# Designed miniproteins, single chains, continued (2): the designs that were tried, part 36

Each design is a single chain, and the fold is of that chain. pLDDT is the mean over its residues in the fold that is shown.

## One batch from the design tools (miniprotein)

Design m5235
Fold by ESMFold2-Fast:
Structure m5235 (fold): chain A 113 residues (1-113)
Amino acid sequence: MISEIEQLIQEAREAVERGDVERAIELARQLIKLAEELFREGRLEEAYLTLLEVIRILQGVLELDPQSAEAWALLAQAYELLSEIREKLGDLESAKRLRELAEEYRAKAEALA
């Protein structure tokens, strides 16, 4: 799993560098699914670090295509999962703020859809 995550992160970074928005979005979606699996396994730090990289990838996508409803929706999913991780770690205030950001990004995705 971790070596697979590292490979997908590298491929996603290369896709952003190349301007391949569709490929970067596909890889970000796969990385979120893997982060959800890490979260279910209780591997919270690894899930957290994976999600930080997903956020960087999606920010790169949004610099190339700021009207990508799919990229905003995936960013919302990443922040929602970060909120769940913080909640499990007992940081309820950070969890609340991350959930608020997820809601803001979801609203942006819906406005563009």
Scores: mean pLDDT 90

Design m5236
Fold by ESMFold2-Fast:
Structure m5236 (fold): chain A 76 residues (1-76)
Amino acid sequence: SAEEDLINSLLLGAGLYPPTPEALARLIEISGGNREALLRIVELLIEAHKDRPKPVRVTLEDVEALEPELRRIGEE
């Protein structure tokens, strides 16, 4: 999907592997399909992983740890 392609491209550009399928599905759900919300969500994920050794994969657990903040973005 266009949303999956966008998430994967942005994360790869930041030195991160594509997320797990479960993480991708959760990110799209939290964004409500809104492109601007999705961009802000991905930016927060990149920031949260900036100090980790690269490459690293975003997992469902990583998304769940940030979910309260991510949902706030998706609901705005």
Scores: mean pLDDT 76

Design m5237
Fold by ESMFold2-Fast:
Structure m5237 (fold): chain A 99 residues (1-99)
Amino acid sequence: SREILERGKELSKSERPEDLARAAELFVEAAKSKDPEIAIEAARGALRISDRLPPEVRRRAGLGLIEASNTLKDEEAANTLLLVGAVMVATADGKERTP
């Protein structure tokens, strides 16, 4: 839904951790859209706030994007979600563990 995407974008402008976590959840939900434009825009929104998310929230959002990529018929949108999700998971794991 485009409405879910727009709400996620509005919350992503906040400096509050709770608002950013909610924005990530909304972007993952919007990425499940059958509309490839909405899915790509949602993945880009999640990536823009990813470094401001706690590691657990970032990993969860990344996994959600990877799962959403499996439901998309558009190859460009599916590949975008998979790449963004993989980056978010990889960077979250690096921050949760000491080398």
Scores: mean pLDDT 82

Design m5238
Fold by ESMFold2-Fast:
Structure m5238 (fold): chain A 77 residues (1-77)
Amino acid sequence: SAEAEAEAFVEELKKKVEEAIKNKKTVTVEVELEFDGERLRVSFTLSADGKLTGTIEVDGPEEVRAAVARMVAAGAA
């Protein structure tokens, strides 16, 4: 389901964010995963203090994007 795919994607995204925060560097995080033959890609920048800088960009199927947006709003991402 789109929610299950978004949840798996968010788990991978959390790992990338944890590594970026641990290094305390300004980094651009870009994660690309494949679900059912479609690519889901997220890009954002973290400052050295671990704060989100700029805009989160999400590209992929609308249903998965909507599920990711829902999870972010709920504080799960």
Scores: mean pLDDT 62

Design m5239
Fold by ESMFold2-Fast:
Structure m5239 (fold): chain A 85 residues (1-85)
Amino acid sequence: SAEELKKLQEADELALEAGRLAREGRFEEALEKVKKALDILKSLGPEYEQALEALAGNAIALFESLGREDLAEELREYVEELKEE
């Protein structure tokens, strides 16, 4: 639907924004944007599970590459919570 497409676009925009914020050293804001994008993908249902996994994996790798292992771990825990329902 048009609403589903809009939500997917919002998730993509949040993911791009998070990447920019992380490179600026605004790590806590970047994490919050990633969490919002993951929440949107989760809300779209199981057909978007692979997209959610890909976004999470990319964000975790980015935080690790920037030396923020603490945020990478927090994000892993958040993803596990989203999967459990």
Scores: mean pLDDT 88

Design m5240
Fold by ESMFold2-Fast:
Order: C-alpha cells, then sequence, then structure tokens
Structure m5240 (fold): chain A 109 residues (1-109)
C-alpha cells in the first residue's frame, strides 16, 4: 500500500510540474517517501502551494482520485477510528477537512 501511495503521489507531482498554471519552482523534487507520515506531509505541503483553481483541476483528475482512494484505504487500516468519522471525499472542501483531521491524528501524541 505505502509503495503504491508513494508512487501515485510522485506521479501527481510530475503531472503538476507539466501544468502551465503551476509554478514549476514551487513543485518539489527529490522527496523521500519512506513512511505514511512522510507521504501525508508531502501531500499537505503540495496542497498548501496550489491555488484553489489548481486544486479543483487536480481533484478532477483520475490520477488524483486514485491517490485519494488508496489514501482513504490506508487510513482505514492504520486509523480505523478516523476512517469511521470521515465522510466521502467528494469535493476540495472534503479533502481539506479530511487532511486536517488526519494531521491532528498523526500529531496527537
Amino acid sequence: MLSELAKLLLEVLEMLRKNPKADPSDIPEGYKINSFEEAIAVLVHLIGLLSRELLEELFKTPLFQKLLSLLREEVGKLYPELYAQTPPIESVEDLLEFLQRLIRTLYEK
């Protein structure tokens, strides 16, 4: 699961670097994704760099939808209580709420 999630996240980053609305200098290269926490950190950082318009465009891509599906499945395995509280991710707003809840879960120690 993690290796597939990491691969899809890197494919999303590459797709965004080719988008004429993205600033390629803001899209990071050489990320190490050795843990689920690192994958989430990369995703959160990426989302924070994108305009709302680019987030809406990204959200509609099949590649990003596949990434979200794998992410939700992994959360269901690692954090079943968070998964039970998570509504379907049908919009950018749902995605931002999901990531906010996931970050709280990861850093509540």
Scores: mean pLDDT 73

Design m5241
Fold by ESMFold2-Fast:
Structure m5241 (fold): chain A 71 residues (1-71)
Amino acid sequence: SMAQLDRDVQIALIRMSLSVTEIAISTNTLSADQAQQMIAQLQRERERARALGDDDLVERLDQLIAQIQSM
């Protein structure tokens, strides 16, 4: 269905964004401002993942947010 395709595409885009962010933080030192902007973006992506019902993706985003907050 169109609704299912839209959901799957949105989840795939969030997963791609998450993977890119994980690589970025593993290879770079972030300034405080960069870290805050990244956390804000991930929090918005978390809300979208929650609305889409992907609990696994929500948990992965929560873990990444916590990792950046601990830097």
Scores: mean pLDDT 85

Design m5242
Fold by ESMFold2-Fast:
Structure m5242 (fold): chain A 98 residues (1-98)
Amino acid sequence: SVEEALEIIEKLIAGEEVEIEFKNEKIKEKTETLINSKDKEEKEKALDELLLYILNSKDEEVRIEAALGLAYAFVKSDIPYGKELAKQVKDWLKDTFL
């Protein structure tokens, strides 16, 4: 649910250890690629595919989970401004689904 996703993102931003159980294996795969891949092209493709789920999926739960995966990847991949980007995802989820 969106409320559960928001709570998880808040914990991630606070530096807490959280485990995410993905229902969608494709979202899990793309999230893991964003965190672990050393290949720029693989990361860019994974990001593009997660964004397509977030923006275009007809299933709201798939959209929410893809956004959660994106926020998780931002925090876990040590990218510049990862926590700030995760905050932006959180705000988008609140504005879109609440």
Scores: mean pLDDT 85

Design m5243
Fold by ESMFold2-Fast:
Structure m5243 (fold): chain A 69 residues (1-69)
Amino acid sequence: SYENMIKGANSNPDPDISLSLIRMIGSVALLDPDPKVREQARKDFEKALPSLPPEMAEVAREYVEELEK
């Protein structure tokens, strides 16, 4: 699930890898052909926002906005 992928990215000890992983997860969600999967990904990113470092939270917010389109 996207919730577990986002948690995995956030738990990575290397901040550069964590940021790269969150961008990859967001990109995969945006490219998913199922609108229900994209809506679930949006909710999973939004739910994760308060637990993410500021740089990751900013990137995650951008994906929430893009997934709402």
Scores: mean pLDDT 82

Design m5244
Fold by ESMFold2-Fast:
Structure m5244 (fold): chain A 58 residues (1-58)
Amino acid sequence: GLVQAADEDAEVTFLVAMYREAQRLDPSFGLADFRAAARKMGFSDAIIERAVARIRAE
């Protein structure tokens, strides 16, 4: 529903911010490291791939 979509957008926004901050602290932190970290945090593969698509779009 609309509430779930808003929660998913918030999760994607959080993951994108996390990746950018991780890259700022360690430029060697790549998309593979990002996917592994996000999975450990309990995010779904669908949300992780939406975040990856947004990261690639800048």
Scores: mean pLDDT 80

Design m5245
Fold by ESMFold2-Fast:
Structure m5245 (fold): chain A 62 residues (1-62)
Amino acid sequence: EREKWNETVRELLKKYGFSDQAADDILATMDRFGIRPEKEEAEKWLETVKRAAAVGREEARR
């Protein structure tokens, strides 16, 4: 369900090095735009977020 999905995403974002506040902002943004993928699609979306976060950190080191 939505609440359990949000909790899972929050925990994964924190493991990826995002702060509590950043994770909350991301979840709030997704909720505002109505982005609530099914469990299987959520896993693919999380993989995309992880990839984007890695690229962002690499660019910040320029």
Scores: mean pLDDT 64

Design m5246
Fold by ESMFold2-Fast:
Structure m5246 (fold): chain A 115 residues (1-115)
Amino acid sequence: MITLEELKEGFRELVDAALASLTPEQAARVRKAFDVIEEVISKLNKKLQNRIYEIVQEALERVAAGEDPVDALLEALKKISPLVFIQLYIENRLDDARKLQEAVWEIVEAVRAAR
């Protein structure tokens, strides 16, 4: 079973690859948003953390194969977000669900401004 540290390392690698194409201001916005995502993910059950790790690893493999890191990151978030939102709603963690939604929107807005 993967550790939370392995999940965080994989996610940071994917984020850092995407940040290389952004301005310092946009990169700062994305980093802050990812700190919120990491906090929310750290509180999830191990089964969901393991599934998130699989999605992140698939995204990193696509980046290694020559995919744009920003596109790989956005596709990973597109797959991860519904799974996390459903779990947060089941657990009645509505404040965490709102924080996650705002963090994902911040990332999408920052990367759109870069294009």
Scores: mean pLDDT 83

Design m5247
Fold by ESMFold2-Fast:
Parts: structure tokens; C-alpha cells; sequence
Structure m5247 (fold): chain A 100 residues (1-100)
């Protein structure tokens, strides 16, 4: 079982697409962690906390996908890269609302 197999289906889809997409600049360390057959909770949290070039983390990208289930991960990445500040603000507002 890889780290990805421990994620929700939506989180797994987002992380797998991010790792395949060269535009996101995901680190080699994050790729190695995702491929690990044995991973701790701390390592999964570290993977989800990985930032890509737009300043968003993988966790925030998962939330963005949940906000827009009708849009593909590729379309969401295009939107995030076109306007990372607006995208980050939208995701952070939703995260704050769910934590309240």
C-alpha cells in the first residue's frame, strides 16, 4: 500500500495528477513519499503540506477540487496557475468556514 492508498478518493486523484503534472514543480522528496509502500501519518501530512509553484499546498488543491467537483483537476490547475492569489483566497475562505 502506497501513501496515496491511505487518502480519500478525491485526495488521491488530486495528488496523483499533481505528481504527473510538470507545471506544478512538485519536489523529488514528495514523489518518493507518495511512492513509499510504508508511510506514517506524519509523512502523509508532510505530503499534503507540499507547496507547488503557485503557493498552494496539495491539501488546498484537494479542497479546491471539492469546491468544484464538476471541473477536472487539470482545469483547476490551469485556473490556479492563471490566478494563484484569487485561488488561494477562495480555498482559504472555504477551509476557515469548515474549521469554524
Amino acid sequence: MTALDKLSPVAKEVVEEALRNPRLGVSAEARELAASPSVSTEELLALLGTQFASGLTLQELVLYKRLNPELSVEELLDRALADPEATLAEVQEKLAAEMA
Scores: mean pLDDT 69

Design m5248
Fold by ESMFold2-Fast:
Structure m5248 (fold): chain A 72 residues (1-72)
Amino acid sequence: SEERKAVRLTVAANILMIAGDFEGALELLEEAAKLRPGDPWVLEQIRRFADLGPPEVAERARKLAEEVEKAL
């Protein structure tokens, strides 16, 4: 299901974040947002990522969160 795919993508994104691959983590969160537009849980994952990432990645994550929030 798209829900299970999105969950797997967010789990993989968290693993990449722990490994310091913030760009890879953001790519997976973007994919999860595409599969589950307007999903509040995906939105929370993106918001947490914006708080933890470097400024460049944080700004991109914040913009992605705005798009997901608009689809709620």
Scores: mean pLDDT 80

Design m5249
Fold by ESMFold2-Fast:
Structure m5249 (fold): chain A 95 residues (1-95)
Amino acid sequence: AAGSAPGKAGDEEAAARGAEEGGRKAGGPAGGALVAAPDGTGLGGGAGPPGDSRAAGRAAARSALAGGAAEGEPVTVVAVTAADAAAGGPPAPVR
């Protein structure tokens, strides 16, 4: 779930901003409607359906990766989401 690719993270950080604002309402990475209980649907196959697990896993990994990139953003993000940045609790933690 760590984004060590700065070039890729740059594109994801912009998507993270939009995903964090709107994606949160969707129930997280992909909404998890079909994969209601995918404990390992984070690039591992999880407990949900195999086909859906791929989509959900990709979304979950993307959300976590993008969240990390956005968290490292300048004061602009901190000014808007001071509580999240100050607490150090990213909105899309992976468990």
Scores: mean pLDDT 43

Design m5250
Fold by ESMFold2-Fast:
Structure m5250 (fold): chain A 92 residues (1-92)
Amino acid sequence: KEKYKKLAEELYEKALKSKNLAERMAQLLVAYELGKKAGEVSEEMKKARIEAEAELAMLRMQAWLGDEKAREQLREYEETLARLKKEVEEEL
């Protein structure tokens, strides 16, 4: 569906410009899911998603080990992800 492709491209571009790790990870993951629903995902987007998932796994491990900064970044990621999912649902 054209709307899924457009939203995926917009979120991917925003992720590339984002200086906040939590926002970048959330935007990349939502863009990837929308790209999958549209039936089209670039190799660059696939690679960026894998790298974002690896960073997220590291943050989860650091948060589990008691790193307060990692816990805050993980919380920001989860809040941003929830917000983006709601915005996407309202846009469609």
Scores: mean pLDDT 80

Design m5251
Fold by ESMFold2-Fast:
Structure m5251 (fold): chain A 65 residues (1-65)
Amino acid sequence: MSIHQVVTRTLRDSIENNLSVEQAVQLLVQRLQEEHGLSPDDPRTQRLVRALRDHIEALQRLREE
């Protein structure tokens, strides 16, 4: 499974289960560690967390329009 699929899957799960941004980030970090061996302090993890936050914020803005 690609790293990008982890972000997409976590985004989908966060929407379907009405998770907070913080809960979605924790889920993503846990999945990256378990599935790809990426630590929370890895620059790649930080980049993917930012991408997840940006996607959630963009979707929330679209719902307000």
Scores: mean pLDDT 79

Design m5252
Fold by ESMFold2-Fast:
Structure m5252 (fold): chain A 78 residues (1-78)
Amino acid sequence: NVEEDAKEMQEQIEREARRIRERLEREIGRPPTAEDVREYMERLMEENRQSPAQNLTDEDYIRRAIESAALERLYREA
């Protein structure tokens, strides 16, 4: 069911955003700013560039989509 899949995806995005925010806050020692989130996004994108998209599995695509959406949410909330 497409609607149930969309709901599950949104819940995964929210959990990932919370996890990343908590991790960054712990590592930085303060709530992450938009700049901190941007730097983390750039680092993650560079790591993803080392593994070209053509070599990704469907699971890898879903994971990266969730991470990307979570980071966009954090950037908007910062």
Scores: mean pLDDT 74

Design m5253
Fold by ESMFold2-Fast:
Structure m5253 (fold): chain A 71 residues (1-71)
Amino acid sequence: MEELLIKIGRAIALQRGLDPSKFTDEELKEIAEKEFELSFERMERGIENAMKRAGYSDEEIEEIKKKAEEE
């Protein structure tokens, strides 16, 4: 998993126009972890908004999210 995070960090750095060789493996891993966290938050909000448009209540959405996170 660590090696995969480093590879993802390299890809993200390249997408940002940065030279990944200027970063350590740990810095690349941090880039990947931060982007993953932000992407997860954006995805979660997007799903929540889609469910609201589909007619789910805020309480129903929270219950579904808690159920998914309990794994």
Scores: mean pLDDT 73

Design m5254
Fold by ESMFold2-Fast:
Structure m5254 (fold): chain A 68 residues (1-68)
Amino acid sequence: SSEIAALRALAEREFTERIEELEAAGRHDQAKQARELLAETLARLSRATSVEEAAAIIQETGKRVKAL
């Protein structure tokens, strides 16, 4: 759906910004973890069957990436 596509685009943007921030700070191990988490998030979103499920995935993985 277009709504799930928008949530995917939001996740890609937020993760990319965090990865760039971590790399700029020299936190290469955390940047690698953020990339792995992005791949996991995108895979989970590709299997999501509802907007509610997609939003829950983004909320969960977003908290995890912000903690890196």
Scores: mean pLDDT 89

Design m5255
Fold by ESMFold2-Fast:
Structure m5255 (fold): chain A 78 residues (1-78)
Amino acid sequence: MEELLALLEEELARTSNPSMRQQIRLTIRLLEGADPEEIAREMLAANPFPPVHSVEEIAAFLERQLAEIRAEIARRAE
């Protein structure tokens, strides 16, 4: 986990693309234990029309992605 966070922070420092920087920051926050539901609310607030997904649907997606990332890290640590 810590190695991935360090790599993301290095990429954030290196990347000049504003959209990519936002995506990297979002990923870092999620990996550091940010609430997926709060992240989902922030995403919906940034794009108010028309939302194609509910906060719950976005949060569930983010939780699934986090679980997959963590499982991949655990698998690679073997």
Scores: mean pLDDT 68

Design m5256
Fold by ESMFold2-Fast:
Structure m5256 (fold): chain A 62 residues (1-62)
Amino acid sequence: GAEELERGLKEGAVLRLEGRDEEAIAALVSAGMSREDAERFVRAPVEEQGAVAREILARAGA
């Protein structure tokens, strides 16, 4: 659900900051995100990650 996705987004953000992009994508996909959305989040600039995360969570929760 949305709680798993929120946890995955937090974990993925940390992994991305460590330069572990493929592990970040894998963690997000494991949390129920599509690979396309996971790649978009990981590739987003840090300042835009919050907006991308909100869009993905809104889509998953609606």
Scores: mean pLDDT 78

Design m5257
Fold by ESMFold2-Fast:
Structure m5257 (fold): chain A 107 residues (1-107)
Amino acid sequence: SMNVERAIEHMKKALEALKRGDIETAVEHLNKAAEDLNNARLTPEQAQEILSIADDIADLAVEHRNLEVLEAVKRVAMAVLRSTDDHEIILQAIGLILRVIGYQLDL
């Protein structure tokens, strides 16, 4: 799906922006990825790629103590949940959501 390819590209751009400390651009790309995913059906491989990038972004967001990036990562993980019926991907997405909530409560 073209929407899935755009979502993955936005995830990659968000990670690169965050690595540069460009928080606003990272949040914008994460929100665009979540929007593209709302009408998508993901293969397990596509979902795994998105969640892997989201995990990297969440780890960097904790280092930057940035709640807005963490909230945007949570939106992406929730969009993945709505776009998959794969049991292992569902558990990974739930795990990321819970981890992000934990970070948001401690920051």
Scores: mean pLDDT 89

Design m5258
Fold by ESMFold2-Fast:
Structure m5258 (fold): chain A 77 residues (1-77)
Amino acid sequence: MDSRIAELSDEVRRLLEQARKAEEEGDYGSAADHYEQASGLLREIADLIPDPGVAEAVRASADELLEKSRKLREQAK
């Protein structure tokens, strides 16, 4: 296991950067979409992690991003 986790991790980093930029610009809808996408990819990464403790921590991070996405979406419209 290798390129898939690396690929997903790179996508998460890009999405989080895009989300922060959108949030700073007041584009809460786009920020919410990017955080939601990053959350989904973190769940995929967690499914690929053999250590259950590490996988659980990654899923917790995904849940935090989903909550942030939901709050930002409420601010958007």
Scores: mean pLDDT 84

Design m5259
Fold by ESMFold2-Fast:
Structure m5259 (fold): chain A 92 residues (1-92)
Amino acid sequence: SSLASEEEREELLRKEVEELIKEGLLRFDDELTDEDIRAIYEAALLAAATDGDDATRVDVFVAALEAAGFEILERRLEGDKVYLTLRRRPAP
């Protein structure tokens, strides 16, 4: 939230992403790094700031994840919940 608390911010982002995984809303087919967690959180913030319905927000979230180097293995919207399975694309 501030420049002086960047490490604290990153720890909170990690916990938020881990909670999504525990709830079954997010599945990652590989071991999450701090960079992965930050990319997922930034994609989620962009989606949350997007005007439109839940489908539009999910589309923005998926597009942001793909732009960050993730591959979407599964995508499902069920009521107000989105279920995603993703992995990191291997480096060339």
Scores: mean pLDDT 70

Design m5260
Fold by ESMFold2-Fast:
Structure m5260 (fold): chain A 81 residues (1-81)
Amino acid sequence: GLRLALEFGEPGVVAFAQHGKPDLVVISAGGNVELLEEALRRAGVDRVRYVIVPKDAEEVKELAEKHGITPVESEDAEKAL
């Protein structure tokens, strides 16, 4: 599970560093594509493994997949991480 949360100064986006894995970043995002895109740039796309998204946030899911990142719906986050 997620054990450490990092804020990148953007409302509605929170990045999590998995405990014991400092190179692994998980981003929790709402439905705002622009905020997610900025968070991905700040975190470093190569370090982001998962984006946790609402199930109906199709544009956010598409943005994550475009960057080679797996979008995970909130209910499945604990199963995927």
Scores: mean pLDDT 60

Design m5261
Fold by ESMFold2-Fast:
Order: C-alpha cells, then sequence, then structure tokens
Structure m5261 (fold): chain A 78 residues (1-78)
C-alpha cells in the first residue's frame, strides 16, 4: 500500500515535470515561428500566411497535448 502510493506520487511528479518542460519547449518553438512570420512578411505575403497557419495548427495541437497531460495527472491523483 505504501509502495503503491509512493509509485503514484513519483509518476505524478514525473508527469508534472514533463508537462512543464513540454510547455517551455512549445513556447520557444512558437516564439521562433513568430519571428519567422515577421521576417517572411518582408519577403512574401504567401510565405507569411503559410507560417501563420502553421502557428495556428501548432497552438491547437499543443493545447490538446497539454490538456491530455492534465487529464493523466488528474486520473493519477484520484
Amino acid sequence: VVEEQRRKQEQIHLLRAQKERFKRKLSDEFEDMVKQGMEAKDQSEAIAESVRKSMDNFAEQANDLISSMRRQIAALES
């Protein structure tokens, strides 16, 4: 019983740490995309539009993954 509780707590800590690292990585990648979009706008509207759409798709997928991680943590905490 104590061993099961310890394993659960360790898993929760690992998932929280993974989620925070993932959020930081996503934030960095999104910031890079913003910079690319700004640079592309000086060269081509079509390229800038393509980057913007990629950023929107990236943000949606990122939110889905973070939500999934939150649900996994909540399930383990139950």
Scores: mean pLDDT 74

Design m5262
Fold by ESMFold2-Fast:
Structure m5262 (fold): chain A 89 residues (1-89)
Amino acid sequence: SKEELRKELEEYYKEAKKKLEEFKKKFSEDPELVEQIKKVEKTLEKYVEEIKKLIDEGKLLEAEITFGVMVVYMSTFFTSLKNEIKRLE
């Protein structure tokens, strides 16, 4: 339903935002990487706005597909950051 998808989007956004803040803190000594994380935050915001618009328009299948693309993009980025942490250990 529209309400379930909106709730899932809000919950995902909160968790993704929290992870981005944790990574910015972890990499605070690397200003170039922090700027890259900030650019990814802007991309996350853009995906969230697009998905909200699709939900509002009743395009639930397109909203779910876009949500999936966002999750893959964010998961790939988080995995790359975790791998960077492992290289520093």
Scores: mean pLDDT 87

Design m5263
Fold by ESMFold2-Fast:
Structure m5263 (fold): chain A 95 residues (1-95)
Amino acid sequence: SLEQLKAEARDIVASLRDAVDRYFEAEEKGDGYAGGIALTVMGFELAALQVLADISGDPLLEKLAEKGQEVVTAVRNKDREKVDELIAEMEKLVA
């Protein structure tokens, strides 16, 4: 059901937020190992979100997957403010 998919997406977004926070904390500390783990977790969460969008065809999940790609770009640019803004938008979509 859409309700179950939305609940799954909410858990993915929460995990993505935690991974993003851990990544920027690791970058600030110069901890390449922790940063690598956080990036790996982000990759898995974004892949899961894309799978939910692809199999459901639901506009909400498609919009979340699109925001996930914007998060990748912002993380690559080390733009924490933009990443936090995008995650907040994603959290609002699944609220």
Scores: mean pLDDT 87

Design m5264
Fold by ESMFold2-Fast:
Structure m5264 (fold): chain A 58 residues (1-58)
Amino acid sequence: PEEALRRAQALAETAGVSVEDVLDPNPSDETIARLAEGLGMTPEEARALVKELHQAAA
């Protein structure tokens, strides 16, 4: 859905990563680490957030 894409774009911009990296089916550990640091969360929380975005985008 379009809402998931917009949310992913906002999160990617905040963390300094590309939206393509966030929405990749198998995001890299580097993308997860940068997202976690940019959002002030743990890498485990960032992985959970990315999984939620993938489910919402499907």
Scores: mean pLDDT 78

Design m5265
Fold by ESMFold2-Fast:
Structure m5265 (fold): chain A 65 residues (1-65)
Amino acid sequence: EEEARAEIAYVQMKVDDEIEKRRKEASKLSPEEYKKLVDEATAEGNKRAQELSERVKAEIERRKA
C-alpha cells in the first residue's frame, strides 16, 4: 500500500516536471500545441499510476493466501 502511494506520487511528480518544462517553452509554441503536449504527458502519467496501484493491490491479496 505505501509502496503504491510512493510510486503514484513519483509518477505524478515526473508528469508535473514535464508540464513545467512545456510551460517554459510556451512562448515558442502555439496554444494548441502546448495544450496537446500537456494533455498527453498528463494522460500517460495517470495511466502508469493506475497500473502500479492495481498491481500492488493484487500482490498484497496474493500474499494473504
Scores: mean pLDDT 66

Design m5266
Fold by ESMFold2-Fast:
Structure m5266 (fold): chain A 61 residues (1-61)
Amino acid sequence: DEAKEKVRKGAEALLAAGASPEAALAFLTREIEEYAKDKGLSEEEKEELIRVAEEAVRELA
């Protein structure tokens, strides 16, 4: 579950660096899209990572 952990840590780092919740989520979504293309993830797997990003940003903001 390394990808989910990286997404959570990415959200934490972006918010700690002063990104707005909107900017953090936009950045993470782009990173997840690139990761999904690189790894050949299913749409379901990609949606799960995006949900993790949304949850992390919501909880940390």
Scores: mean pLDDT 83

Design m5267
Fold by ESMFold2-Fast:
Structure m5267 (fold): chain A 90 residues (1-90)
Amino acid sequence: DLDDLLERAKELAKQLKELSEKLKEATKKGDKEEVKKVVEEISKLTPQTVGTVLALIGLELDLGPDPRIEEAIKQLMEAMRESQKAIDES
């Protein structure tokens, strides 16, 4: 279901952005235990996030171009890049 997949993508992007902000704050504070915990939480979301991006791409290939799917892919990919940058800077 497209609506369920779009909602999942939205929730994953939100979770990744929230975790990225927590990681940035933990890094600024020098809280090594919190940094480790947040990195592990981001890592646990990676399979679901990648799977959701691939599912959205596959659905767009089946249905044709859809602005909702393109926006969901963009937001989720941006959240993934932000989380990876936060990890690299931790």
Scores: mean pLDDT 86

Design m5268
Fold by ESMFold2-Fast:
Structure m5268 (fold): chain A 118 residues (1-118)
Amino acid sequence: MKEKAEELYKKGLKAYDQGNYDEAIKYFREAIEVDPRFIEAHIALVKVYIDSGKYEEAAKELARLRLIVELDPRYQQYKPLVDGLREYLKTVFGPEIDALIDKYEEELREEVERELAR
């Protein structure tokens, strides 16, 4: 199963590199569906949402990514990168993004806790 998530992630990276943002989003989302703990796919999905101007989707996925990093000790080393993505999104969208991320963290907490308990 990890092999399928990694293959989808690599297809997403290739699409992203080529500027095919919608295709990249599709592959990164499929990789996350196969492996919800695939931190690199979550990071890539936030980045492609920001680069494609999908700021609300970026905020929601960043909220999920922040919860994974907070709740799983294996991923705490990603905190500086996640904080950097938040600051960048705040720069391009505006200060209201913090409230939107917090709202999505409240909505997604139970879902992420259940996924990490598996």
Scores: mean pLDDT 85

Design m5269
Fold by ESMFold2-Fast:
Structure m5269 (fold): chain A 64 residues (1-64)
Amino acid sequence: MPGAGVLANVSEEEAARRAEETARRNGLPGYEVVVAPNGEEAAEKAREAALETGKAALGLVLPQ
């Protein structure tokens, strides 16, 4: 999906920066960062957010 991705082992600040860059690069109206404990859940939440909002969505994997 053009506006969705997953990152691990980065800060929320870095994830937000990359989401903003992705939104700008793809001409999307904004960005969202979604947090999940694993890559599968992060990818699913990011994909859902991108589809629902039309924004770039980045899943951030933070172990709980």
Scores: mean pLDDT 73

